# Ledger of designs, part 67: designed miniproteins, single chains

Each design is a single chain, and the fold is of that chain. pLDDT is the mean over its residues in the fold that is shown.

## One batch from the design tools (miniprotein)

Design m2467
Fold by ESMFold2-Fast:
Structure m2467 (fold): chain A 66 residues (1-66)
Amino acid sequence: SEYEKKAREAIEKAEEALKKGDKETARKYLNEAQNYVVRGVATGELSEEEAKELSERAKKLADELG
């Protein structure tokens, strides 16, 4: 689904920003990813399994950000 794709892209951009030391940009993309997951679940375009995977990836990145 588009929401799955956009959430994955946002997580990847957050990971890249973190590798560059840009914590502000990483937080921005994590927030975008979380919004896509919420919308995808609400519209039925994301399965519970897909949403859980994406949310867990986002939480791990948020932990690395501090």
Scores: mean pLDDT 84

Design m2468
Fold by ESMFold2-Fast:
Structure m2468 (fold): chain A 57 residues (1-57)
Amino acid sequence: SAADERAKELALKGVNAIQAGDLETAKKYLAEIKSLPASPLVAALAAILEKKIAEAE
């Protein structure tokens, strides 16, 4: 779905932001994933990015 493709794009951008040390930008991408229509993939990617942000703090 379009939401699943957008979630994948945002998750990749979020991981790249974490690697750059920009946790504020990573949190912004997480918020955008959480605003997408609910799906198992959207939920999984949000959870993965949230965990990675928490581990980087």
Scores: mean pLDDT 87

Design m2469
Fold by ESMFold2-Fast:
Structure m2469 (fold): chain A 95 residues (1-95)
Amino acid sequence: SMERLTEEANKLAEEELKYAEEVIEELRALAEAVAAGDAAAIAEVPLAVARAVGAMIRLSALVNFGSEEVKKRAEEKIRELKRAMAELDAAVAAQ
């Protein structure tokens, strides 16, 4: 039914938004560790950036195809993700 498809789409959107939040938290924790001079954290940067790019692509899909509420939340997460990526880039550049 259309109601079931809507419920499944909403569930997938919530899962993607939660994943983006987890990636943002990972990037922020990694930026803090890099700023502290953790060599192991520096080695994790390329994979963390790859995960962030993947999250950005998925959030962009929510902006294009989601409900108005989901679009707004996805746009907010994209801004937060871009900020976290910039903070990580700055921390790496300062080493």
Scores: mean pLDDT 87

Design m2470
Fold by ESMFold2-Fast:
Structure m2470 (fold): chain A 61 residues (1-61)
Amino acid sequence: SEERKLQEAVAKLIGLTLSAIGARLQGDEEAVERDLEGMRKLAEEYPEIKEFAESLIEKLR
């Protein structure tokens, strides 16, 4: 269902956000960039979460 796909997208977005925070604490800039790119792709695929995803990306820059 579309609701389930959206819930999975939100869960993945949160997972990528936490991963990026962990990578930044470890100084792994390449892992941070990969996670940010994953978040950008989710924002592109799911317009419903785009503003939220972009807000999180800005906080992690």
Scores: mean pLDDT 86

Design m2471
Fold by ESMFold2-Fast:
Structure m2471 (fold): chain A 80 residues (1-80)
Amino acid sequence: VSKEELLELGEGLYQAGKDAVARGNYTLAGILLSMAAGFYEAAGDKEKAAEAYRQLSDVYEQEGNTELAERARKKAEELA
C-alpha cells in the first residue's frame, strides 16, 4: 500500500463521514472518521489526520461520549 493509496482511502472515508454527520448519523460518522484519521496517520499526513480527529471529537461530543471526544481532541492537537 502506497502513501497515495492511503490518502485516497482516507479522503473517501473522510467525505463519507462528513456526509454521515450532515444526515445526523453520528454512529456511522464516528466509524468513518476514525478510519479516515487512521489512514491519514498511516500516510504520514498529520494535518489531514488532525482535521479528521477534530471532526471525530465533535461527533463524540454529539453522542455524549466526553472521554472519547477528549481523546480525539488531544490526538488532533498532538498531530497539528
Scores: mean pLDDT 87

Design m2472
Fold by ESMFold2-Fast:
Structure m2472 (fold): chain A 74 residues (1-74)
Amino acid sequence: MEEELEKLLEEAKEAYEKGDYSIFNRLVQKAVELAEKYLSPEERERFEARIGELVYKYNLEGPKKVAERIKKKL
């Protein structure tokens, strides 16, 4: 199970770097659902903290990166 969760996070990172934020959000959601179903409360808390950090970083950078790319095309 942990390997499947790590794989989902890696796929989410790749989707974000490719600019596919819809797939990124879907993969993060799927990882959270699997963690809730299969991990112990302690393992889930650690995993959710890691997801929170990932989402926070990318959510803040995403809008700024999109704005810069739009400006370069104008």
Scores: mean pLDDT 67

Design m2473
Fold by ESMFold2-Fast:
Structure m2473 (fold): chain A 81 residues (1-81)
Amino acid sequence: STEENFQEGLDAFEKDLEQLEERFKQTTDPKELELLLKGLENGLKELDKMAEQITNPELLKRIEELKERIEELKEEIEKKL
């Protein structure tokens, strides 16, 4: 189903975000930090696009939680720049 495809997409998104969070912990390179910010901004756009097609409240909650994690990570990256 479409909702099952979105759930699989969100599971993959969460794993990618975990990898970005770990990379952030390991880097002080401004160029890498700028690339991480760009990746996070693209991630927010992807989550917004998914949210437009989703009616399932639990999946929408997962999207909002992922957006909050991305915004928090963006703030921490900006503090290092």
Scores: mean pLDDT 86

Design m2474
Fold by ESMFold2-Fast:
Structure m2474 (fold): chain A 64 residues (1-64)
Amino acid sequence: MADELVKKGEQALKEGNYEEAAKYFREALKIDPTNTKAALGLAKAYMKLGKEDEAVATIREISA
């Protein structure tokens, strides 16, 4: 289930739908908080939205 949300997030990133991408990656992390692909995708979506602090926080959470 989390893998499908990660795929949807990755597709949204390719389409330039960064807010939707962040939403899908956040939902994937609710299902599996250790999903590195979802965390990295969320960080990338936040960087594209200009939210660097949120991107850094997301990376710190997965590395802890």
Scores: mean pLDDT 78

Design m2475
Fold by ESMFold2-Fast:
Structure m2475 (fold): chain A 56 residues (1-56)
Amino acid sequence: MSMEEGLEEIRRLMRELGFSEEQIERAVAAIRKSYEETGSTSAARTAVGVLRKALA
């Protein structure tokens, strides 16, 4: 999964869970910052996994 694919998936899942656009933007910004600091998609992958489980 690319970083941009992960961020789009997080936005989609958070909207389905009823988060506000402000909450979604804050989460996306935090995950993007993590990627910029570490070069790793781990935070994005973890967030997607947690959000998918919340929808199940």
Scores: mean pLDDT 81

Design m2476
Fold by ESMFold2-Fast:
Structure m2476 (fold): chain A 75 residues (1-75)
Amino acid sequence: SLAEGVAQALQTLADAGHSDEEILSAARTVLSHLVDEGRLSEEDAEKAKELVEEHLKKGDRDGAIQALRDTLEES
């Protein structure tokens, strides 16, 4: 699924030792790309971005990736 693919890609970056800021940048890039391709609405992309940022501000990287997955599954 789209949600699983995106979450797996971000988890792969995390497992490879990329920083939270790099993971956030990758998430934003993927969300923008999905909107441009018509695979995700701008509203759902903004919600996903806000949830990811909120979790990362709390130091919860795994929660950030999970929140992104959940938002994409509900879109």
Scores: mean pLDDT 79

Design m2479
Fold by ESMFold2-Fast:
Structure m2479 (fold): chain A 97 residues (1-97)
Amino acid sequence: MIEELEKWVEEALKNGNFINAGRALLALGREYFKRKDYDRAIAAYERSLALAAEDDELQAEAYANLAEVYRAMGDEERAAAYEALAEEYRKKAEEKA
């Protein structure tokens, strides 16, 4: 599944479909998180955020996933900060809908 998700990221980027690339990166990050590969999970979520600049819902999801990773790593301060960002972007997404 990781190899298939990496291929979907590449194909979406080639086609200029940044939202689909961002969603594929969230899925890829979640697979790394399940394997406790926290460094690669964080990298995938941060890359998703860079591609999701105009999608508040996708940004909220990426921040929520970053909060989960940092909490699993024992970094409660950073986890709380990302959870606050996830809530803020969730509210912004609701206002634009």
Scores: mean pLDDT 84

Design m2480
Fold by ESMFold2-Fast:
Structure m2480 (fold): chain A 70 residues (1-70)
Amino acid sequence: MSKLEIFGKLAEEAKEKILELYEKGAPEDKIKEIQEMLDEAMELHDQGKVEEAIEKVKEAIKKIDEIEKE
């Protein structure tokens, strides 16, 4: 699997998890924080920093998991 495909798959997973947080009534400020992390990942990808973009998406997913535990 290419790094581009890995990034796309992780970005879709993060978006789906964000929608689940909205449905569960998670705080809007927490959701905005995660959305900003995804925006940063997109900027890194646009700069050709695909590995850094993948790491940023993984950090966003980890943050979602932490919010779900609260």
Scores: mean pLDDT 81

Design m2481
Fold by ESMFold2-Fast:
Structure m2481 (fold): chain A 58 residues (1-58)
Amino acid sequence: MTLARAVAVVPQTSEDELALRPGDLVEILEEVDENYVLARSLATGRTGLVPKSALEVL
């Protein structure tokens, strides 16, 4: 299980995206491409695309 913390505000601009605030913990499920991962919020259980630049791997 790969855990990461959000280091930036991630707005939900598409239904496929996961909205995050700094300090939110996520589980990285899959690398989609060089810029995005598919992640699950540990607080809400929601899944969606997150920019890699917004995450700090723990």
Scores: mean pLDDT 80

Design m2482
Fold by ESMFold2-Fast:
Structure m2482 (fold): chain A 71 residues (1-71)
Amino acid sequence: ALEYLRKAIEAIEAGDLKKAKEYLRQAFAESVHNPEISELIRQAIRAVEAGDAKSALEYAKQALKLLEEQQ
């Protein structure tokens, strides 16, 4: 999940929301067993689908930080 979250953040910052959504879906699939992180990734996916890059970036960064803290 960590690697896919980093790639998703990079894609969002580059304005590639299609690629960002693909990486977020992969990160979500790997994080299903972690409810807090999976919820943030789900919110990031919804933001990308709504075209809200700002909110998508914020949720993705929050998920990355928590994932790094939870080992």
Scores: mean pLDDT 82

Design m2483
Fold by ESMFold2-Fast:
Structure m2483 (fold): chain A 66 residues (1-66)
Amino acid sequence: EKEKARELRGQGVAALDAGDFDKARELFIEAVKLDPEDATGVTALALYAVARGHPEVAREIIQAAK
């Protein structure tokens, strides 16, 4: 599960870099659901989304971890 979550995080980052924000959001949320106890990983993904100009995605990532 943690390994798959890490893979999905990488795919989400690649999608965000490609400008596919909907796909990035879906991948990030799925990754967080697979490894919700990784507070550092959840925080890093949320900060990355904010840094890329998508605070709405960061909010969804945090909510998915609950």
Scores: mean pLDDT 73

Design m2484
Fold by ESMFold2-Fast:
Structure m2484 (fold): chain A 61 residues (1-61)
Amino acid sequence: SAKEAAKKAAEAAKAGDGEKASEYVSRALQLATRQGDEEGLAAAEEGGRVAYEAGVKVKIG
């Protein structure tokens, strides 16, 4: 789910894995958009913010 992907993005960011954090943020956004899940979209945005604050380079595809 989008929320699960966002959670994994935050975990990857805390571990310093920018590649996985970026991948999970992109996946969370894609799933939330496809499903019309506003909560999932908000969770994906939050995951990206957490990654940015952790100093991890995140690419949203």
Scores: mean pLDDT 70

Design m2485
Fold by ESMFold2-Fast:
Structure m2485 (fold): chain A 60 residues (1-60)
Amino acid sequence: SKVEEIRKKIREKLLELAGETLRYIQALMDGDQATADEHFARMKELQKEIEKLRKELEKL
């Protein structure tokens, strides 16, 4: 169903967000601000994508 498809996409993006958060923290620990900024930007994109999917789910 469309609901199951959206829920699966949300779960996949939450796992990606967790991975990007770990990479962000690792980059900060290494003192690599440029790499940290790249992962932080990806985290922000994933959060926006998850929010859009949640709004889609609310309409169903």
Scores: mean pLDDT 89

Design m2486
Fold by ESMFold2-Fast:
Structure m2486 (fold): chain A 82 residues (1-82)
Amino acid sequence: RLEEELERVRKLVEEGNKSAIASYITAAALIVVGNLLIPLDEKQREDALIAARVIVEALRLEGENTSLLKWAEDVIAELEKA
């Protein structure tokens, strides 16, 4: 699931399709938020961390959504702390 999303991001980056990357980031952000709104076991937390790291990488590459980048970095910090 999350590994598939990472593969999609890599393909979009390789294609240089900036608008598709932005659309993907929005979808990935919703997945990460959904995972954080429920109590997580260790595996779910690891999956959420992978998704958050995918979002951070994609946001750095597109460079336009600094607020969403900060949110994703905060999510990673919270998951690592918990």
Scores: mean pLDDT 62

Design m2487
Fold by ESMFold2-Fast:
Structure m2487 (fold): chain A 68 residues (1-68)
Amino acid sequence: DKKEALIEIAQSILEQGDRIVENPVLLEKLREVLESLGVPKEVIDKVIELIEKKDYEGAAEVLLKWAE
């Protein structure tokens, strides 16, 4: 289920945000996973932008709002 995968990703952003923001490979993998789940590029770009700003709660909220 795509929604369950997005919830898992949102939880990972909340729990491991600092690790993700400091690792370009993890950020690129996150983009690829979100794209494979059908998330639009504008939503992916916003999620990544919020992670780079260390707003992990905002990134998770944007992702979960799209999943609704």
Scores: mean pLDDT 84

Design m2488
Fold by ESMFold2-Fast:
Formats: sequence, C-alpha cells, structure tokens
Structure m2488 (fold): chain A 70 residues (1-70)
Amino acid sequence: SVEELLKEFNEHAGKVAEKAQELNDKEGLKEIKELWDEFVEKLEKETDPEKQKELIEEALAKIDEIEKKI
C-alpha cells in the first residue's frame, strides 16, 4: 500500500540522514534534503495512488544511491 511504502521511505531516509549526520557528511545531508523537498512537492500534487507508489519507489531508490556514497 501507499502507506506502507511511505513508512518504509521515512524509516530508511531517517536512518541514512542519521548516518550522514554522525559522519559529518554535508554533501549527503544536502542530497537527502533536496530529494525530500522534491519528493514532498511531487507527492502533494499527485492524487493517483498508483503514481504515488511509483514516486515513493523512485525516492527509495535515490536514498539507496545516497547511502552507498556515505
């Protein structure tokens, strides 16, 4: 469901942000913030649950890419 994917995203993004903060990775924190701001704006404009799910899955993949650099 959209709610389950959003929960997964929030938990994963939170852990990655915490790791970046602990390591003083300013670049990683900036990328996470920019991703979050873009994602929230897109998600707020989308009313179709299938497209909301796709947006969340894309955001999760991007968080994974940021985590690999930390």
Scores: mean pLDDT 83

Design m2489
Fold by ESMFold2-Fast:
Structure m2489 (fold): chain A 63 residues (1-63)
Amino acid sequence: MSAGAYAGLAAALAYHGAPEEEVERYARLSEKAGGSLEYARLAAEHGRQGDDVAAAGYAAKAG
């Protein structure tokens, strides 16, 4: 999977209230795929807040 796809999964998991360890695992998978950990974490944070537009934007920037 691409770095952006892993960041998008982190955002979706955070939106649905998944455990922090699971969300962080997907953010780290985005980093391992060559993406930005900072943008993956921002995607997850905005996903948790229900801001789907910002979450998608940060996921795209992650990779």
Scores: mean pLDDT 88

Design m2490
Fold by ESMFold2-Fast:
Structure m2490 (fold): chain A 64 residues (1-64)
Amino acid sequence: MPELLAVAHRDYEATRPDELTVRKGDRLVILEEVDEEHVLARSLATGEVGLVPKSVLGAAGPVP
């Protein structure tokens, strides 16, 4: 399955056990859309998987 690449636009601290803490500039692979406001993503920096709010993420284009 082609995975979508995203970049964190700001820092986000996990507020639930199933959420992922991310820092601004972190690159993530979007694995699945879980609900209207959250995606399941893998951090490329840590390899951890968890839920991230869509409002924290932006599209990572071909340019890093």
Scores: mean pLDDT 74

Design m2491
Fold by ESMFold2-Fast:
Structure m2491 (fold): chain A 87 residues (1-87)
Amino acid sequence: MLSIEEEARLAVAHLERLIDWAEAFIAKNNMPQDVADRILALLRQALALVRRTLDAKSREEFEALLREAEALVKEAGALLKEFLAKQ
């Protein structure tokens, strides 16, 4: 079983990789600037929340921060899916 600290470190690493992928995808597909900016802002806000899990004092605090970050990632994914549907 992973500790909270190990789960937090993995979540940070996964989200950093997701942001790198999203930046590359945006550049390759010449995404409209307004859509690109919104997606990256949501993902960077999610990363800030996930980084805060490293300092979480309880499992409940950790899970609350992850749920908020997950909602932002889901919103970014919805914007990406809408863009892809118009291709």
Scores: mean pLDDT 84

Design m2492
Fold by ESMFold2-Fast:
Order: sequence, then C-alpha cells, then structure tokens
Structure m2492 (fold): chain A 86 residues (1-86)
Amino acid sequence: MKLVLEYRGLSVEEAVGLALRGIGLDVDGIPTKVEIDGDHVKITLENVSEELIEQYKEYAREEEKRGAKATIKEEGDEVTITIDKS
C-alpha cells in the first residue's frame, strides 16, 4: 500500500518528527519521498503494511486531540492523511 502524509501549519521539523514517529526504528528501507513547499510538507511512503497505516491513523487522532485538524482519504491501495494546525 501507499501512504501519503501531508502537514500544514507546522514547521518542517515538527512535520518530519511526526512522520518519523512510525518509521524511525522499525521500518528501515521503506521508499520515502519528501516534498516541502513553505509550511506544507508532503511525505510519501511506498510498500507500507496495513498495520503501519493504522498506526499513522492513530497518530493523526492523537494530533486531533491536541487541536489539529486531521483528514483521512482512502482510494484503492493509497491512503492520504492530512494534519492541519494552521
């Protein structure tokens, strides 16, 4: 599956930190693309498991509890999670 993580209204450091929460130590070697446009950070992960996607959905729900707006879009084998704190 393909996972797209989008962050708005966060610093690049904060966005990368949130993205690495699930990747950091456990999923070395996952193909990763990072695109930065001002305060918009998009991170694309390819060949991810459903379990990893569910973990990122949980991270998005945690950020919602902290006042961010989270949106999850699922299309076929692609999941896009957007976190907006602007």
Scores: mean pLDDT 75

Design m2493
Fold by ESMFold2-Fast:
Parts: C-alpha cells; sequence; structure tokens
Structure m2493 (fold): chain A 68 residues (1-68)
C-alpha cells in the first residue's frame, strides 16, 4: 500500500492513499475514506489503516512526506 502524508501545518496533515480504506483512530473512531483524509497530525500518526480486512499502523506504511 502506497501513502503520501502532506504536512499542512503543525496541527494538520492530509493522508492520501492509492485505494479506498478505513482509518481507526486512537479513541476508537473509524472513518471510511475515499482515498484522502485531512485531520490532526497527532491522530493520523497514531491511526491504523484498514484495507481489505487487514490492519496497517500508519507508522508502518511506505509513506512519502510532503511539506507545503
Amino acid sequence: LKATLTILSDEEATLTLDEEAELKFPDGTVVKTDKSITTSREDLIKATLIVNGKEYPVTTLDVTIVRL
């Protein structure tokens, strides 16, 4: 799975994926994505990506980091 993390500010980032996935946050919230989600950087780096029933901690992804 390929991912791009775009750093928008100290507080926010956008995670872009090459396929549709669900994101599970540390508080237990699950959000379905259409390949992109913008939210807190802290929550994103602690989130788990769910793709085709498999869980991938965001920190284990092959992530390209882009700073604006």
Scores: mean pLDDT 77

Design m2494
Fold by ESMFold2-Fast:
Structure m2494 (fold): chain A 71 residues (1-71)
Amino acid sequence: MNPETEKKAIELAEEKAGLKNAKVVKTTLPDKLPKEATVVRVEEADGKKTATVAFTYDDGSTGFAVVEGDP
């Protein structure tokens, strides 16, 4: 995965979804720099918070990162 894409997923999960100590736990992202990134889903279960970040690339392809952290 592109390191900038991973960093962006974590930053968006922390800023937009309110996660702390966030880490990427699953990804379908190609080794490409994304055009856009958006938090599309936030879930909370028993002291854990999960955010799904969708990425769009210049070729119209999409990918997802699942980020887990503390609420």
Scores: mean pLDDT 77

Design m2495
Fold by ESMFold2-Fast:
Structure m2495 (fold): chain A 62 residues (1-62)
Amino acid sequence: GDEVKERLIALIEQLPTVKDPELQRQAADYVHRASEALRAGDLEKAQEYVDKAQSLIAQAEA
């Protein structure tokens, strides 16, 4: 619960620094989906979407 929420907040703060506009858009979509999953109580889906967003941001920084 709390760990996924903390990771999601960190990703939201990192999104504006992502230089690739397409990867930023895709990461933002996954962040949005993760937020919706957390609101629905689906921690498994929220974690999956957070992991996807982190992967996309890492690709943009490489």
Scores: mean pLDDT 82

Design m2496
Fold by ESMFold2-Fast:
Structure m2496 (fold): chain A 86 residues (1-86)
Amino acid sequence: MTLKLIYKGLSVTQITAEALRAIGLELDGYKVKIEIKGDTLTITIEGLSQEELDYFIKEAEQLKKRGAKVTITQDGDVTTIEIDFS
């Protein structure tokens, strides 16, 4: 399964922290693509199990409960989680 994670409205420090986490996943053997444009960070992770995907969805729902704008979209094998802090 593929996860596309989009962060909007992040500071440079927050972008760096999330990018370093994504690099950690790549070192753990996942296929990861990182794209940075302004204050927007897009991370694409391929090869996730359903259990791993559910973990990311749970984390996103926790951020939503804390006041973040979270949109979760599923289209076949691709899940997109968009988190907007702006």
Scores: mean pLDDT 80

Design m2497
Fold by ESMFold2-Fast:
Structure m2497 (fold): chain A 77 residues (1-77)
Amino acid sequence: MTAEEYEALAEAAEKAGDFLAAGGYYALAAQKYRNGENPDLKKAAEYYEKAAEAFERAGLTDVAEALRALAKELKAE
């Protein structure tokens, strides 16, 4: 699956109120941008931030904090 396919699945999950699934799909999209043949670390960071928001809404605050820290590192901060 492509990063764009994972983003579409994440958006569908959010619309359904399934924030746990949304967080997982956003994280998979971020991983595709991070580990692709032409890595886009800025997009990877953006999708890790989206994953963190979804996981926070699902009640997984510790996971959300870890993903925000990863996103910050990928932005070279």
Scores: mean pLDDT 83

Design m2498
Fold by ESMFold2-Fast:
Structure m2498 (fold): chain A 73 residues (1-73)
Amino acid sequence: MEEVKKQIEELKERLKAAKTPGEYRDIIREAAKLSGTGAAAVTRHGQPASLDELKRAAEALIKHIEEEVEKAK
């Protein structure tokens, strides 16, 4: 739990600094690993993704993991 919480904070900092689709994609991938979710949990393979979609996906995954950690308390 503590380790996951630290990783969430790191991802939130990366999200604030992210400026490119690649950085958002990397954040999504790391968040998916933390939740035990397979790739493309929020974005589907073979579909186009805008910067806004990638940012939304990253935010949604991070929020989901935060909620799971809070419930574990």
Scores: mean pLDDT 68

Design m2499
Fold by ESMFold2-Fast:
Order: structure tokens, then sequence, then C-alpha cells
Structure m2499 (fold): chain A 63 residues (1-63)
């Protein structure tokens, strides 16, 4: 599927399914990106972990 670069720009961290947080200034590559009507997004990182966050707290760039 299409890949995206996600950069955390806001103070709210992203939640990773391995129990870690992705915090402001961090960047990750994801696939399976879905943005929902409530402003949340889900994706899969390069290691296969699920990622959840608020779309307003990130910059998303197609790769």
Amino acid sequence: GNKYRVTVTGEKPLLRSDGTLIEKGETLEVSDLVIRDDGTFTATDAEGNRVLGDAAEVEIEPL
C-alpha cells in the first residue's frame, strides 16, 4: 500500500501497540493510514505495530 511519513508536531503523543509513545519531534514511516471523521488516525509502522493518534497533532507526507 501507499507509505506516509508522520511527524509529531503537537504535544499529544501517538500510541503504539507495543506500549510505547511517539512524542513531539519524532518521525515514523507508516502504511495503511486511515483518518476518521472524529479526527483520529490509525496506521501500521515499519515494524508492524499499530499506531493511533490525533490527525491535528501530526504532519502527514505521502512517500
Scores: mean pLDDT 85

Design m2500
Fold by ESMFold2-Fast:
Structure m2500 (fold): chain A 81 residues (1-81)
Amino acid sequence: MEVKEKIEAIIDVIAEELGLTREQVKRALNVDLDSPDAAEQLAENLRDVLGIDITAEEIKNAPLDELVEKVREGVRKALER
């Protein structure tokens, strides 16, 4: 699976949990999906905006199901506070 597809899936999960559109989440996280450093951008902005600690290496190398679960749990934790 391409890194871009993983990033799009992560954005979709965040959009579902927050009740936002994909475009709104992309804007909030300031991620350029066509950038070669999109994974690094997403990792930094997930930490800074949502407090989710996922590395660029995890985005690139971890199975999609594990990434989706970590992101979903992180968003839920942020919303519970």
Scores: mean pLDDT 80

Design m2501
Fold by ESMFold2-Fast:
Structure m2501 (fold): chain A 71 residues (1-71)
Amino acid sequence: MSKEELEAEVKLSLQRMKFSLAKKYNASKEELLELAKELRELAKEAEPVSPEIAKEARELAEEAEKLAKEK
C-alpha cells in the first residue's frame, strides 16, 4: 500500500465513522450536507490513487445527501 493510498483509506475510515455517528445521533441537514461535501472532495483526491476508495467515498456522499433531503 502506498502512503497516498493509506492516507486516503484513513480519511475514508474517519468519514465512515462520522456518518455512522451522524445517523445514530440524528445529525442536522446542514451537518449531513457538510459531510457529503467532505466525502465528494475525498473522492476527487482518491480517484488517481485508488478508484475503489473513490467509489466508496462517492457512495457515502450520495447516502448522506439522500438522508439530508429526507429531513
Scores: mean pLDDT 83

Design m2502
Fold by ESMFold2-Fast:
Structure m2502 (fold): chain A 60 residues (1-60)
Amino acid sequence: TRQRIQQIQRIMSEAMKRLEGFPSSATHELSDVLNEALQRGLSVEEIKKLLDEKVDEILS
């Protein structure tokens, strides 16, 4: 649905913004997590959790 896509795009944009100044490999890792979650049919809430966890891992 359009609303689902919009929510996912916003979550991804926020995650990418937190990684501003990091190498492209960090953004690629986020994209991989997002693609895997989408393939598994995860909810928006689950996708947000996985992306937040990955960002926190990269920032550590």
Scores: mean pLDDT 81

Design m2503
Fold by ESMFold2-Fast:
Structure m2503 (fold): chain A 76 residues (1-76)
Amino acid sequence: KEEEIDLEVDLALALIAAALSRKYGTDPEKVKKIEELVDKALEAYKAGDFETARKYIDEVLKLHREEVAAEKAARA
């Protein structure tokens, strides 16, 4: 049960990451990829495939960290 709660929290963080990417992202290709991965994570989560959902969530969070680094460089 705790694993499911952790997945829900990480899914929420991935959704927040996608929203931040849309507003502040400087690389449109990375923004689009983050949005696509979030959509895939949501589909997997709705299907009850929590392992696949976790995989896509992890990819979103990884890309978001890369985009935040790029955005900071662009604003500096």
Scores: mean pLDDT 76

